# Designed miniproteins, single chains, continued (3): the designs that were tried, part 35

Each design is a single chain, and the fold is of that chain. pLDDT is the mean over its residues in the fold that is shown.

## One batch from the design tools (miniprotein)

Design m9195
Fold by ESMFold2-Fast:
Structure m9195 (fold): chain A 63 residues (1-63)
Amino acid sequence: SKEEELKELLEVLEDWLNRMGFSDEVKQRLINDFKEDFENSESLEDFFKKYPTLYREYQRRKA
């Protein structure tokens, strides 16, 4: 489901944001922007065009 896809993508994003050392305020803003972009995307493929680095991390995590 889209909810399951979003959950997996958020896990990858949160791991990346934690590595980068952003503040909780900045992390929450980026997560909100990410969720909005996901909801507004026509497909998972269109979404990943905006986030190619996260796409590669997501693929590695699934392999």
Scores: mean pLDDT 76

Design m9196
Fold by ESMFold2-Fast:
Structure m9196 (fold): chain A 100 residues (1-100)
Amino acid sequence: SPEVKEEVRRLALGAVEMIRQAVAAGASPEQLEIIARYAGREAAKAIMELAEKYGEDPEELAEYFIEVARELAKSESPEVQAAVETFIRYLKEEIKKKLE
């Protein structure tokens, strides 16, 4: 639905902004890994909650989130792009665990 896609888009914007702020603050690669893992797990939880609330497929919402996050990351620094790919990895792992 348009409403759930808008909520997923806001989640992706928030996650990318968190990563951008961490990089701007001079976070180390180890700190970025921790932040990306946290962001990915929190995003997975939010996607599962939205899927339940709207009667949507959580895997389809996760794919849309990933598409939006990658599109947002294209204009960011290489450090932000790498951290975004890291949180996408953790997001995918967490969604898979929640569906098993």
Scores: mean pLDDT 87

Design m9197
Fold by ESMFold2-Fast:
Structure m9197 (fold): chain A 95 residues (1-95)
Amino acid sequence: SRKEYVEKNKKQLLLEYKNSFETNVLDPEVKVDESLPATTIVRKYIIPPSLSEAEKNRRIEELAYLLDISVGELEKMNLKEFKKLFYEKYEEALK
C-alpha cells in the first residue's frame, strides 16, 4: 500500500521532496505564486507534468502520509504553513 511504501522509504522520500522544494519552489529565481494553495504549488512545481492525474493524486497522498496529515488538511495549507510542517517532519525523521 502507499502507507507501507512511505513508512519504508520515509527518510529518502523526505530528502527527495526537500531537494525538489528548495530547487523548484524556494529558489528566488523561480518566482512562485505564494498565494496559491500548497497542493497547487506542489502539483505545478514538484510533480512531473507528464504524470497522469491518478499518479499526481498518489503523490499528493504520499506527501500527506509523510507529513502525518490528511489530504484534506494538506489542501487547506498555504506555502508558509506547508514549509513549516515539512521542515519539522524532516528534522524529526533525521533523529
Scores: mean pLDDT 79

Design m9198
Fold by ESMFold2-Fast:
Structure m9198 (fold): chain A 100 residues (1-100)
Amino acid sequence: SMSPQQQIQQLQRNHDIAVQIADDPSMSPQQQQMASSISSNLDVAIDYIQQGNYDQAYSHVQSVTQTMTIFNGNYDIDVTSMSIDQQIQYIDQSLQDMLS
């Protein structure tokens, strides 16, 4: 499992990729709107982890993950059954796939 510092590093990476997608004119308007929402929620999650407020941080990560599963058409994924590490990895993979 990831340490809190590793979670911050991965979420910061996810945030930066989401900002890149939101500002990319080659992305669809739907992808840009999604990425903008993700970047905002991840920024809030990072701040909560830095404060030691893990319950609030993980609620924001879960919200982002749910949004991504819907966007990707993965309706069979129960985000509440995923670990925080699995949720963070899912967000990273989904954002990387948009850049590919």
Scores: mean pLDDT 90

Design m9199
Fold by ESMFold2-Fast:
Structure m9199 (fold): chain A 74 residues (1-74)
Amino acid sequence: SRDELLRAGAELIRAVRKATGNEEHVLKVVKMLNAVLDGNFEEADKIAEELLSTLTPEQAKEFRELYERVKEVA
C-alpha cells in the first residue's frame, strides 16, 4: 500500500540523514521516493546510484537494503 511505501521511505530518509547529515542527500532521497510513487523506476534507480556513490560501503549496504524494501512495497 502507499502507507507501507511512505513508512519504508521515511525509514530510508532517516537512515540517510543519520549517515550523512547532508540536507542535499536527504532531498535526493525525497526525489527518488517521488519517482517510485510515480512508477518511474528508471529515474529512481539513477538517483539511488548517485546517492550510493557518496556513501561508505557500510552506509551503501544499509541504503540498498532499505531501497529494495521501498521497491518491494511500491
Scores: mean pLDDT 84

Design m9200
Fold by ESMFold2-Fast:
Structure m9200 (fold): chain A 85 residues (1-85)
Amino acid sequence: SATDELLKYYAEVYEDEKLFEEELEKLIKRAEEAGLPVTEEVKEQMRLAIKTMAEAAKLLLTQPGEGLPKAEELAKKAEEEIKKL
């Protein structure tokens, strides 16, 4: 499923600095195309959002039952960080 592929991808982003930087560059490009100024503060919010989503994905992949409450908390935190952009 598309959700399973996305979950696996973000779990890999958690462990791979190159994939993390590629996700950050994609998010920056989307923001620039939307006409948003990408300041250092905005980049820090983007890094935090990606890291939080990647951590949630890793928890869901490695601890599907026990990790769910923590993953849901992290997903909400990432949503709040994205809303600040």
Scores: mean pLDDT 77

Design m9201
Fold by ESMFold2-Fast:
Structure m9201 (fold): chain A 110 residues (1-110)
Amino acid sequence: SMEFKKAIEKVDQLISLLEEAKRAIERKDFDLALELLEEAKEILGEVYELIEKHAPAEKLPELIELLQEIQRLFAEIYDAILEKDIDKALEYLDRAIELEETLKELIEEM
């Protein structure tokens, strides 16, 4: 459907932004990493809204739980960046990207 295609496109944007944030962290460009994370957070909110409005009722709890876990990881990434803990920030970014790939797969099956 058109709505799920939009959600997939937004998840692809999320993955791209977090991959850019990883590169920024590796260069110790923490200001850029925070800007990219804030943009990703806004797009994640848009994905959340699309899923909440259009997902089948039977799939909605699983998708919302996954979205909430990604939101929690974004908060952990933010804290790691503020602490300048490169290893933690990269670990949480990799985990968030993995969950976003899972989210994309689940949306594609709808």
Scores: mean pLDDT 90

Design m9202
Fold by ESMFold2-Fast:
Structure m9202 (fold): chain A 67 residues (1-67)
Amino acid sequence: LKVSDAVLRELGRKYGLSVAQLRELIRLLEENNGKISKEEVERLGRKYGLSTDQIEDLLVELVVRSE
């Protein structure tokens, strides 16, 4: 996934995450071929201080806004 720095900053403001944290999440999506399990979504929510719904919405936005 290739997401511009401008989009990452926008999503960072929306979800309360740094650009570095968003890039880490993009790497996880690529490593898992876009298939994040429910258990992984729950772990990411705990790690980033987000609900499971917020993580799922963020993952969709990262995919939709990629090149």
Scores: mean pLDDT 83

Design m9203
Fold by ESMFold2-Fast:
Structure m9203 (fold): chain A 65 residues (1-65)
Amino acid sequence: KEKEELEKSVKAIPTLLRQARKNPHLIPEIIQVLKKALELAKKLGDEKSVAAFNEAIRELEQIQA
């Protein structure tokens, strides 16, 4: 169900950030994955997940810069 998929996505954030730091060329693809998860979180009204995905995207943008 959507809530379980959302929780799995949130738990994956630390792994995605580590992957991005090791392989910066993957950052655009990882941002796309997080943006899709962010839209799902917004549809479900999960403010905690929305904040977590926004923070992860911001960290990825800092690595890209």
Scores: mean pLDDT 81

Design m9204
Fold by ESMFold2-Fast:
Structure m9204 (fold): chain A 76 residues (1-76)
Amino acid sequence: SREAGETLVTLSRKYGALLEVGEAVVRLTEAVGRGDEAAVEQELNDLRESLIAKGASEEEANEVAEAALVVARHSA
């Protein structure tokens, strides 16, 4: 959705993670398209950890992960 995409760009820019989030969305889209639930879970966990390492709160990292999954599901 437009709202999910806006959340991704805003928080990714805030934490200097635009490239990492963009790459994660591509990998999530591929995993969703394959029906690989374990790969989806792994990519979401990796994305959250990456954002937390860059200074995001756990709540912000969860918001980005949820938005990334919404975008990936609409693209798959």
Scores: mean pLDDT 85

Design m9205
Fold by ESMFold2-Fast:
Structure m9205 (fold): chain A 51 residues (1-51)
Amino acid sequence: DEKKLADEIYQERQRGLGDMYQSSDKDRSDKMKEMNKRVNELTERGEKLES
């Protein structure tokens, strides 16, 4: 369970980093925000599963 969540977070970070590498400075900021949003959503799902 925790391992699967960690793997999903890792995959989202890798995807976000790839997108930032391919983006302009302006788009890079937006890609970083999207990656952080996805990571936060996964973290919140983990917290909900505990309740």
Scores: mean pLDDT 72

Design m9206
Fold by ESMFold2-Fast:
Structure m9206 (fold): chain A 86 residues (1-86)
Amino acid sequence: MEKHEELLEKLREAKKYADLAYKYAKENKIDKAQEYLDKANKALEEADKLRKEVPFTEEQLREYLEAAAKILAAAVALVVAKKEKK
């Protein structure tokens, strides 16, 4: 089940980077927040490519939705931080 293992790993990586992006955005560290948000988006894109080859398990779907929600939260926090930096 190598593809399922790789999917789960990429989803966890996306969540980790999204959490870091959110943290740095709240600290007004715009450049670091953007860097980690970009990394989170790339990990999620890699997971999405893998899902086209292998159907999602319920666990992987939950991890995907959670990663997507965290990325959205980080993106919103970054937009707010950019307004304060102006």
Scores: mean pLDDT 80

Design m9207
Fold by ESMFold2-Fast:
Structure m9207 (fold): chain A 84 residues (1-84)
Amino acid sequence: SAEEYFNLGEEYLIKGDFEKAVEYFQKALEIDPDYAKARLALGYVLANLGRHKEAQRYLMLAHAIDPNVVLSKRVLDALIPVNP
């Protein structure tokens, strides 16, 4: 499920494996393209990888889908938050 892939993405992110985190967040979005949390998480990970143009797209669309979307403290502690 999209939620299961999202959970795997969070696990890899917490382990510091940003490339695997991107892979699993993208898999979540393949199942549910409107999964605002997955878009937000992917945007933050891409920003941390220096992929700022892709990051901006995902962050903007996440907030367009759900203006109140947030990531858990556990995920944010593994990343530097980006707020456009």
Scores: mean pLDDT 81

Design m9208
Fold by ESMFold2-Fast:
Structure m9208 (fold): chain A 102 residues (1-102)
Amino acid sequence: TIEEEIKKLEEEFKKLLKEFEEAVEKGNKEEAVRIAIEIGKLALKLAMLYMKLGKYKEAIEVLERAIEAVERALEMQPDNLELQILLGMLYLVKGVIERLSK
């Protein structure tokens, strides 16, 4: 079910956020950037599933957490085009969901 898929992705998202903080703490900028890209991609997928269930608040929350991670990663690699594009996509999807929630 969609609900079962969401639960699995929520667990993956929580794990990635923890791994991101650990990479930042250890000063491993390359690993932090790699994990932030994974966080952003997973957040887009989770947000789409939350939207299918009308869970706009949860969709916005997961996108905001991903935006924070991607922005921090972009501070580490300002010229990383994948991070720049991903950040743009996260903000775009958040804006659309905010309009849908009214």
Scores: mean pLDDT 90

Design m9209
Fold by ESMFold2-Fast:
Structure m9209 (fold): chain A 88 residues (1-88)
Amino acid sequence: SEEEKLIKEIEEKSLELLKKAIIVAGKNGLQAGIDYFESEWSKWFEKIKDKMSPEQQKLAEQVRDAGIQLLKQLAEQGKLQEFADFLG
């Protein structure tokens, strides 16, 4: 369905951008990674938001927030550099 396709696009884009944000964070620090993730997410979201119901938009925002929280948790655990090296 179109709904299943949209959910898959959200999953694939969130994972792509999170991996890139981790690499940025490992090289340039946590805030740079967060700024990268938020900037790239906002650009992508603006392109697809017209295909989303209000409920799907809220879910996408929750996925964004979860990605930012994961970056913060990796930094708190001292794992950002390790994950950046693994992904890059």
Scores: mean pLDDT 85

Design m9210
Fold by ESMFold2-Fast:
Structure m9210 (fold): chain A 81 residues (1-81)
Amino acid sequence: SVIDELEEMIKEAEEKKYSVEEILKKLGEWFRKLIEEHPELEPLVLEAERRLLQAYLRGASPEEILKIAREFVEEARKALE
């Protein structure tokens, strides 16, 4: 599923120590795919994108960006059940 692939990307980004910019680029790509498959997740995606933008603007670490992404995955999984 798209959500499982997103979770795998988050794990890879943490292990390979991706930059904030690379993480955000990949998250944007997966968020687009996720909305295409599950339009009902759009409000959760918009909230996650808002949190990610605010974190980026304040100079958040890759770890903080990945934490927001992981929290989104947990919320999205609950919304799909």
Scores: mean pLDDT 87

Design m9211
Fold by ESMFold2-Fast:
Structure m9211 (fold): chain A 74 residues (1-74)
Amino acid sequence: MMSEQQARLHADALVALHERELADAPPEEARRVGEQVLAKFREWLESQGVPQEVIDELVAEMRARLEAFVARLE
């Protein structure tokens, strides 16, 4: 099973990749793609046997970071 620390490192990498790929995207597109990234990341963490409480915390933290990124694009 994936550790919480490993899951956090993956979350950090995924947010960094999202910000890099969507730096020049319209805010609405960045938000839409961000929701898809969050949904896929949740499903992937569940497949790796990460506890639901850890998944919920990581997804909430990632959502806040992605919303802050979208706000910077506006």
Scores: mean pLDDT 82

Design m9212
Fold by ESMFold2-Fast:
Structure m9212 (fold): chain A 58 residues (1-58)
Amino acid sequence: SMDALRQETIAVLEALAKRGKALEAKAKASKDKKKAQEELAKFQQEVNEEIFALNKKG
């Protein structure tokens, strides 16, 4: 079960890293800096919630 939790944690973190890179690239290319910052802030909140959920499992 611990190995399964580890694999799930890695998969979630890899998915979040991929989304983060895509959002950073989008923000860098964006003409609307305020909207880009708001999207990044929302994503950071989602990351914190996902990490909190993973910590609750193990």
Scores: mean pLDDT 81

Design m9213
Fold by ESMFold2-Fast:
Structure m9213 (fold): chain A 82 residues (1-82)
Amino acid sequence: MYSLAIFKTENVEKAIALAEESIKKGVLSLEEAKKLGEKYNAELIGTIETKNLEAAEEGLKKALDNIKKDNSDRAAILIKDE
């Protein structure tokens, strides 16, 4: 199953950096996403299940755009559950 792991960072700049690095890495496991979050001192606050990879990728793009638009400290990471 494809999901978005939602992380809370200290500020918008860290949220953008985390989101951009996760996009470059592609689909991660939850464990890999948690390790990436730790690099940015980010807290895992939840997961959002998606219907398929396309929906997850669209959600990821919207989450990145919304960081700047909504001045959000939250970043989404695309994960695949087994």
Scores: mean pLDDT 82

Design m9214
Fold by ESMFold2-Fast:
Formats: structure tokens, sequence, C-alpha cells
Structure m9214 (fold): chain A 86 residues (1-86)
């Protein structure tokens, strides 16, 4: 449906934003083990979301949205760690 296409596009844009934030964190604190671990997990989840978006099914979109919530939680932890290192 058109609503599914809109949702898929919104998820794809947010995933690109997550990838950008993760890259910036690694560039700013390349030697921090906690940041490295969080970025690796975020990248893993982002890769899974991208695969789900290729399936073009409502079930895959639902799973992608659940993974999106997990990625957002990890980004919050990433932001907290970055503030500790300032």
Amino acid sequence: SRDDVIRETAIAIRVAGFEFQAELALKKFPEDEEIRKLVEEIRRINAEIKELLKENTPEALERAEELMEKAEELLEELEKRMKELK
C-alpha cells in the first residue's frame, strides 16, 4: 500500500541518520571500547532493518519498526556515553 511505502521510506531515512550518528561517534572517540561496542550493535541492527525493507511485506515492516526502537535505545546509550567523555 502507499502507507507502507511511506513507512518504509521514513524508516530508511532514519536508518541513514543512525549510521551517520554512529560514524561521528567513532570518529570523535575511536579508542573508547563502550562506544565501539554500541556502534557495532547499532550497525548490526541497521543492516537487519535494511534487509527487512527489501522484503516489501507488512510483516517485514513491523519487524523493522521493532528493530528501529532497539536502535533508538542504543543511540540514547551512545549519546549518554559521549556526554561522559566530553
Scores: mean pLDDT 86

Design m9215
Fold by ESMFold2-Fast:
Structure m9215 (fold): chain A 78 residues (1-78)
Amino acid sequence: SKDLQQALEYAVKGIQAAANGNYEKAAEYFEKALEYAKKAGAPQEALDHLEQARKAAKEGNSDEAIEHAQQGLQLIAT
């Protein structure tokens, strides 16, 4: 579950960056979260939410990015 721990850590960092208005860093962290979630065998629904969080962050949509990241995190956790 090292990959799972990395996915959770990067998703949390992405949420923090998005909340602080650092959209470039948020997108980067969500991309890393997606990479590790894929390696951990996360369900497709979780991967879809992390990808939507990444896209929303790139578009500067903080609220949408945070909502999708939180949904992805819940699906990864169990």
Scores: mean pLDDT 88

Design m9216
Fold by ESMFold2-Fast:
Structure m9216 (fold): chain A 107 residues (1-107)
Amino acid sequence: MLFKPGDHVKVLVLGAGRVGTELALDLAKTLKSWGLTGTMTLVDLSKEKLERAAKEVESLGLEVKPIVAKIEDIDVSDFDIVIVAVPEELLDLANEHIKDVPNDSLT
């Protein structure tokens, strides 16, 4: 909720493609410039994309946790910051998973 110098930030990045990797790198640089430490969790279905993204983020001195999983299999409530970097076709699904899920049983 409130971040101050010395705080440890848990970051989740959904999607380890080009956009996800660039956003993760930009956030890692921002956290470092604010005097924060952090753990960067990267999620993608492609192990190869995750391995490339993880190496790039680790080069900036952050702890990286690559996870081969679907968005729906990740508990986003454990994270301070969530970045969504999936194809536009999956943005609605990702937003539904991250935000309050509409209770269809009330319709």
Scores: mean pLDDT 71

Design m9217
Fold by ESMFold2-Fast:
Structure m9217 (fold): chain A 69 residues (1-69)
Amino acid sequence: KEYELALKEVQAQMLILAAETLLWLGEDPEVVREAVEGAKQLIDEIKAAGGTPKESLIKRVEELEERLK
């Protein structure tokens, strides 16, 4: 089952990258927020399953939330 956590981590990375790109392009903040929330849910699922999300992912989510306030 460990491969499922790895897939969730990759999905979270992709959503964060998408959110960062959309925010840089000046896209609708609502769309950016949806991508951030999706990444947060995946990170929470990894933690709930006993996994440890990368610190870099957590920091990137925090930066995105700060910029969306």
Scores: mean pLDDT 81

Design m9218
Fold by ESMFold2-Fast:
Structure m9218 (fold): chain A 91 residues (1-91)
Amino acid sequence: SEELKKRALELLEEAKKIAIESKDEEEAAKKLEPLLEELGKLLAEIKDEEVRKEVEAAFLEASKEVAKAKESKEEAEEATAKIEKQLEELK
C-alpha cells in the first residue's frame, strides 16, 4: 500500500513536470500516456481507501498547478508573438 502510494506520487510528479515544461501538446501527450496508464494501474491496486484519497488529492492539486503554469506560458507566447509582429512591421 505505502509502496504503491510512493510509486503513484512519483509518477504524478514526473507527469506534472512533463505537462508544465512541454509547450507542444502532441509531444506532451505521447510522453504522458504511458505514465498515466501506469498510474491508473497503481490506483486500481491500492485497496486502502485513505491512501487512494491522498493520491487522488495530490493528482487534483497537480492538475491545478499544470493549468496555472500552462495559462502563464500561453500569455507569454501571445505577448512574444505580438512583439515579433510589431518588429516586422518596422522593417
Scores: mean pLDDT 69

Design m9219
Fold by ESMFold2-Fast:
Structure m9219 (fold): chain A 86 residues (1-86)
Amino acid sequence: SDSLIQQANQYRQLGLRYLNQGDYLSAGRFFARSGNLYRQAGNYLQSSQSYQNASDAYSQVPGSDSMSQAFQNLSDQLRQLSQQQS
């Protein structure tokens, strides 16, 4: 689990770097990978946040509305699951 969390943190940092550079496509891809790894680790809140970041990034990419919506739906689902961990 620690290995998955460390990898997720690394991909989240890469996503933020590309977001700050205006590379929304690369940002979305790295945030999505981060979300997948947090989800595998059972860190549903961090997974939700990473998928929200992916959704926001894809919303800035022409032709990616379906991807933006899909990651928004995943973010909402994982946020609900995170409430079950409390």
Scores: mean pLDDT 89

Design m9220
Fold by ESMFold2-Fast:
Structure m9220 (fold): chain A 91 residues (1-91)
Amino acid sequence: MELQQQLLKELEEVFERLKKARPDFKASFEEFLEAVSEALEKYGHLINDPELMAEKVVEETLKKLGLKDVPEEIKEELKEALIKYIKAVQA
């Protein structure tokens, strides 16, 4: 419960930063969460490699949202949030 709440908070922070960096980005937070969730399901077989899984989830999420020119800082923030979540689920 607490872990899922922390991930949701971190994803919301990343989403807000992404909207500020990309004013042309019009997807809702719900669409962003759906893209992340679908990517996590797609790459669930990589759960024993949290860094690789997180990298693939970030790539797939941005692809699903049609985002190609995202600042590396925002991609790293999303990746770090995902690594933290995957490691906690793996433990």
Scores: mean pLDDT 81

Design m9221
Fold by ESMFold2-Fast:
Structure m9221 (fold): chain A 84 residues (1-84)
Amino acid sequence: MLSPEALETLRREAEREARRAGLSPAEAALVLGAAALLLEGGDITPALDEAVALGALSEEEAERLRRLAERVAERVARATGVRP
């Protein structure tokens, strides 16, 4: 689905946002995966709900990661034209 250029942009933007927000490696991985799913037109709610159910995230943390994933997806879309 995503071009190699879009995937590399996604990784860089996700890493940048994770560092800015002070995310753990697990939270950073969730933001990366959620942003990728958003760029493909998918729904990130099931993945975040699963993380909360598994005790990896609180509900508040899941909502924060949702917002971060949306920001990452928006920046990737603007940089690559994946989602205008």
Scores: mean pLDDT 77

Design m9222
Fold by ESMFold2-Fast:
Structure m9222 (fold): chain A 82 residues (1-82)
Amino acid sequence: AATERARAALAQAQQLLGEGASLAVKLTNTEGADVGIQTLRDTANQASALVAEQSPELAPEVEARLNRFLALGEAELNALAS
């Protein structure tokens, strides 16, 4: 069903974002905030593409959440690198 595909896509996107955020923190500490922020952006783009492919009906809501995730994450990584 469409609802089951939507839930599976969201769960996979959440795992991807969690792994990407952890990697972004590690790279910010080892290589700098610019590398960490780029990793965060790449991960958000991958999550967005996954949801758009698997559950296009949720894509607008997920895009809004990803934009907030990126804004907060970029601020946090910049603070971490200071």
Scores: mean pLDDT 83

Design m9223
Fold by ESMFold2-Fast:
Structure m9223 (fold): chain A 85 residues (1-85)
Amino acid sequence: NKLVQIRNAIKDGNFDTAKSLLIEAIKEKWSLTIEDVLNEYIIKKGTAAIADLDEIIEAVGSDDPYVDFMLRWRRELVKKGILSD
Protein backbone atom coordinates (compact mmCIF):
# COMPACT_ATOMS: atom_id res chain seq x y z
CA ASN A 1 0.00 0.00 0.00
CA LYS A 2 1.66 3.25 -1.22
CA LEU A 3 0.02 5.37 1.50
CA VAL A 4 1.51 3.15 4.23
CA GLN A 5 4.92 3.23 2.50
CA ILE A 6 4.87 7.06 2.32
CA ARG A 7 3.88 7.36 6.00
CA ASN A 8 6.55 4.86 7.08
CA ALA A 9 9.21 6.73 5.07
CA ILE A 10 8.19 10.05 6.71
CA LYS A 11 8.23 8.42 10.19
CA ASP A 12 11.72 7.00 9.55
CA GLY A 13 13.02 10.35 8.22
CA ASN A 14 13.56 8.76 4.78
CA PHE A 15 12.41 11.85 2.88
CA ASP A 16 13.99 10.80 -0.44
CA THR A 17 11.79 7.66 -0.51
CA ALA A 18 8.72 9.60 0.72
CA LYS A 19 9.27 12.26 -2.00
CA SER A 20 9.56 9.64 -4.78
CA LEU A 21 6.40 7.85 -3.62
CA LEU A 22 4.50 11.16 -3.27
CA ILE A 23 5.43 12.14 -6.84
CA GLU A 24 4.10 8.76 -8.06
CA ALA A 25 0.88 9.12 -6.02
CA ILE A 26 0.21 12.65 -7.36
CA LYS A 27 0.87 11.53 -10.97
CA GLU A 28 -1.59 8.65 -10.43
CA LYS A 29 -4.14 11.29 -9.29
CA TRP A 30 -4.80 9.75 -5.87
CA SER A 31 -7.61 11.06 -3.67
CA LEU A 32 -7.53 13.62 -0.81
CA THR A 33 -5.22 11.26 1.15
CA ILE A 34 -2.30 12.90 -0.73
CA GLU A 35 -2.99 16.13 1.20
CA ASP A 36 -2.85 14.21 4.51
CA VAL A 37 0.56 12.66 3.73
CA LEU A 38 1.88 15.99 2.38
CA ASN A 39 0.84 17.57 5.70
CA GLU A 40 2.73 14.85 7.63
CA TYR A 41 5.82 15.31 5.40
CA ILE A 42 5.90 19.10 5.74
CA ILE A 43 5.21 19.12 9.50
CA LYS A 44 8.00 16.60 10.16
CA LYS A 45 10.62 18.23 7.88
CA GLY A 46 9.72 21.91 8.50
CA THR A 47 11.41 24.63 6.42
CA ALA A 48 13.78 22.01 4.92
CA ALA A 49 10.71 20.78 2.96
CA ILE A 50 10.76 23.93 0.74
CA ALA A 51 13.34 22.45 -1.68
CA ASP A 52 11.48 19.11 -1.70
CA LEU A 53 8.17 20.84 -2.52
CA ASP A 54 9.86 22.65 -5.43
CA GLU A 55 11.15 19.29 -6.76
CA ILE A 56 7.73 17.62 -6.38
CA ILE A 57 5.92 20.51 -8.13
CA GLU A 58 8.44 20.42 -11.02
CA ALA A 59 8.16 16.63 -11.32
CA VAL A 60 4.31 16.47 -11.33
CA GLY A 61 3.69 19.59 -13.44
CA SER A 62 0.45 21.60 -13.24
CA ASP A 63 -2.00 19.17 -11.54
CA ASP A 64 -3.95 22.07 -10.05
CA PRO A 65 -5.38 20.80 -6.69
CA TYR A 66 -2.10 19.37 -5.34
CA VAL A 67 0.16 22.06 -6.84
CA ASP A 68 -1.95 24.84 -5.24
CA PHE A 69 -1.86 22.99 -1.89
CA MET A 70 1.95 22.62 -2.07
CA LEU A 71 2.43 26.27 -3.12
CA ARG A 72 0.35 27.42 -0.12
CA TRP A 73 2.50 25.34 2.23
CA ARG A 74 5.68 26.61 0.56
CA ARG A 75 4.59 30.22 1.17
CA GLU A 76 3.88 29.50 4.86
CA LEU A 77 7.26 27.76 5.32
CA VAL A 78 9.10 30.70 3.70
CA LYS A 79 7.25 33.15 5.99
CA LYS A 80 8.08 31.04 9.07
CA GLY A 81 11.75 30.89 8.03
CA ILE A 82 11.90 34.68 7.63
CA LEU A 83 10.15 35.26 11.00
CA SER A 84 12.66 32.93 12.73
CA ASP A 85 15.56 35.23 11.76
Scores: mean pLDDT 74

Design m9224
Fold by ESMFold2-Fast:
Structure m9224 (fold): chain A 75 residues (1-75)
Amino acid sequence: SLATARRVVSRWLRENGLDEATLTALTGFTKEELAELIAPLPDEAAQRATIASILDYLLGRARASRLTAPLPLPA
């Protein structure tokens, strides 16, 4: 459910010492967008595994880009 997905995302942020503003600045996603992304998954375990994988990947990329700021690409 979406309510479970919101709880999963909020818990991950708390356990990793991140607030929503920092999440959005680093990944380009809001907490609600991430919750909606994982909401259709079949159970809480799948939601937890998927959010951890997504955020580890995105935060890893953000960490790398802080050392070599990319030029902004026009849309």
Scores: mean pLDDT 74

Design m9225
Fold by ESMFold2-Fast:
Structure m9225 (fold): chain A 65 residues (1-65)
Amino acid sequence: MAQQSVWTQSGQQLADVSRQSGDEQAYQQSQQHYQLAVQSLQQGDRDSATDHVGQAGLTASLAQA
């Protein structure tokens, strides 16, 4: 349980950071990847979930750069 919560919380935090940057498009893309990560975790696919969280983080970082 804790591991699943950590990944979903991290994805949400990265999406929130993207939103605070004022880049709504980047925020929407981060949210999409975050939702895919949640779906992957619910299906037991941790590898896909980790990949999607990583993509959300990259999108948020690019929005801030």
Scores: mean pLDDT 66

Design m9226
Fold by ESMFold2-Fast:
Structure m9226 (fold): chain A 97 residues (1-97)
Amino acid sequence: MEELKKRVDELYKKAKEEGASDEILKLIDEARRAVELGEEYYEKAKKLLKEGGDPTEFSSLGILGVGYYTEAEILIKQAEKLLEEEKKEKEEEKKKK
């Protein structure tokens, strides 16, 4: 999970350095929020499990946590793809000039 946070931060830095569009930066920010929400729900599920809480509540919180981590991974992949496409377009335009 800490690896997803590191990936988001590294991707944001790389995007900024490469002059990525605001659209790409927005996707990276959305990925960061998804990671934070995933961590919050996952920690709530762990606490409930330790306290001997309702298995249905534990399952629901765990599913939400996994869902947000999955969303973060999808957003990271989308941002990486767009960043690569934008870099490729700049390289092709540079060759034509």
Scores: mean pLDDT 77

Design m9227
Fold by ESMFold2-Fast:
Structure m9227 (fold): chain A 96 residues (1-96)
Amino acid sequence: MKERILELARLLLEDREAGLRAVVELSAAGEGLEANAAILAAALLRAGLEEEAERFVEAIVENKYLPEEEQLEILKIVGKEAEELLREARRLAAAA
């Protein structure tokens, strides 16, 4: 699961259209956690926070909760970028 989420996150950075289609397909298949994790990981990678992206995905995969302060810091850094990716995914889903 971790590698699949990180591969999708990298796809979102390298080929936004293909990545967004994969996110929509995963969400439709009930894999919403993996789809959302990939979006957040992609936003972290875009911000240059590669180690934070790895740790975030690992925490989700292992059902570990990050301390509330660390979760808030991640959301402050990537929240707007994640919202933009989610908005694009919703537009693509509506067009399909």
Scores: mean pLDDT 71

Design m9228
Fold by ESMFold2-Fast:
Structure m9228 (fold): chain A 94 residues (1-94)
Amino acid sequence: MAQRFADDVFENADEVVEALRLLLDGYADKISKTDPEKAEQLREAADRLVEAVRAGDVAGAAESLSTLSSLIRPVDPFTAGQLFGMSQALREAA
């Protein structure tokens, strides 16, 4: 799973990044109504994820996914768990 996920992310970076950005922007907008500070941190982590993916920085992408998981957990623990799993999978592939 880890290697396939990394290959899909980095070989189709623009497509994957666009899909992830749309998802993360939705969460940032939802969180901003309750906690604008966490919404800002989420947007910053999302930007770091995008830059890491485009740069082929597997370790940076994994770190950003871990941060996003922590920020989303109070709103959507299922999606947070998936993001954390992706972070660990990328660390195994790095």
Scores: mean pLDDT 75

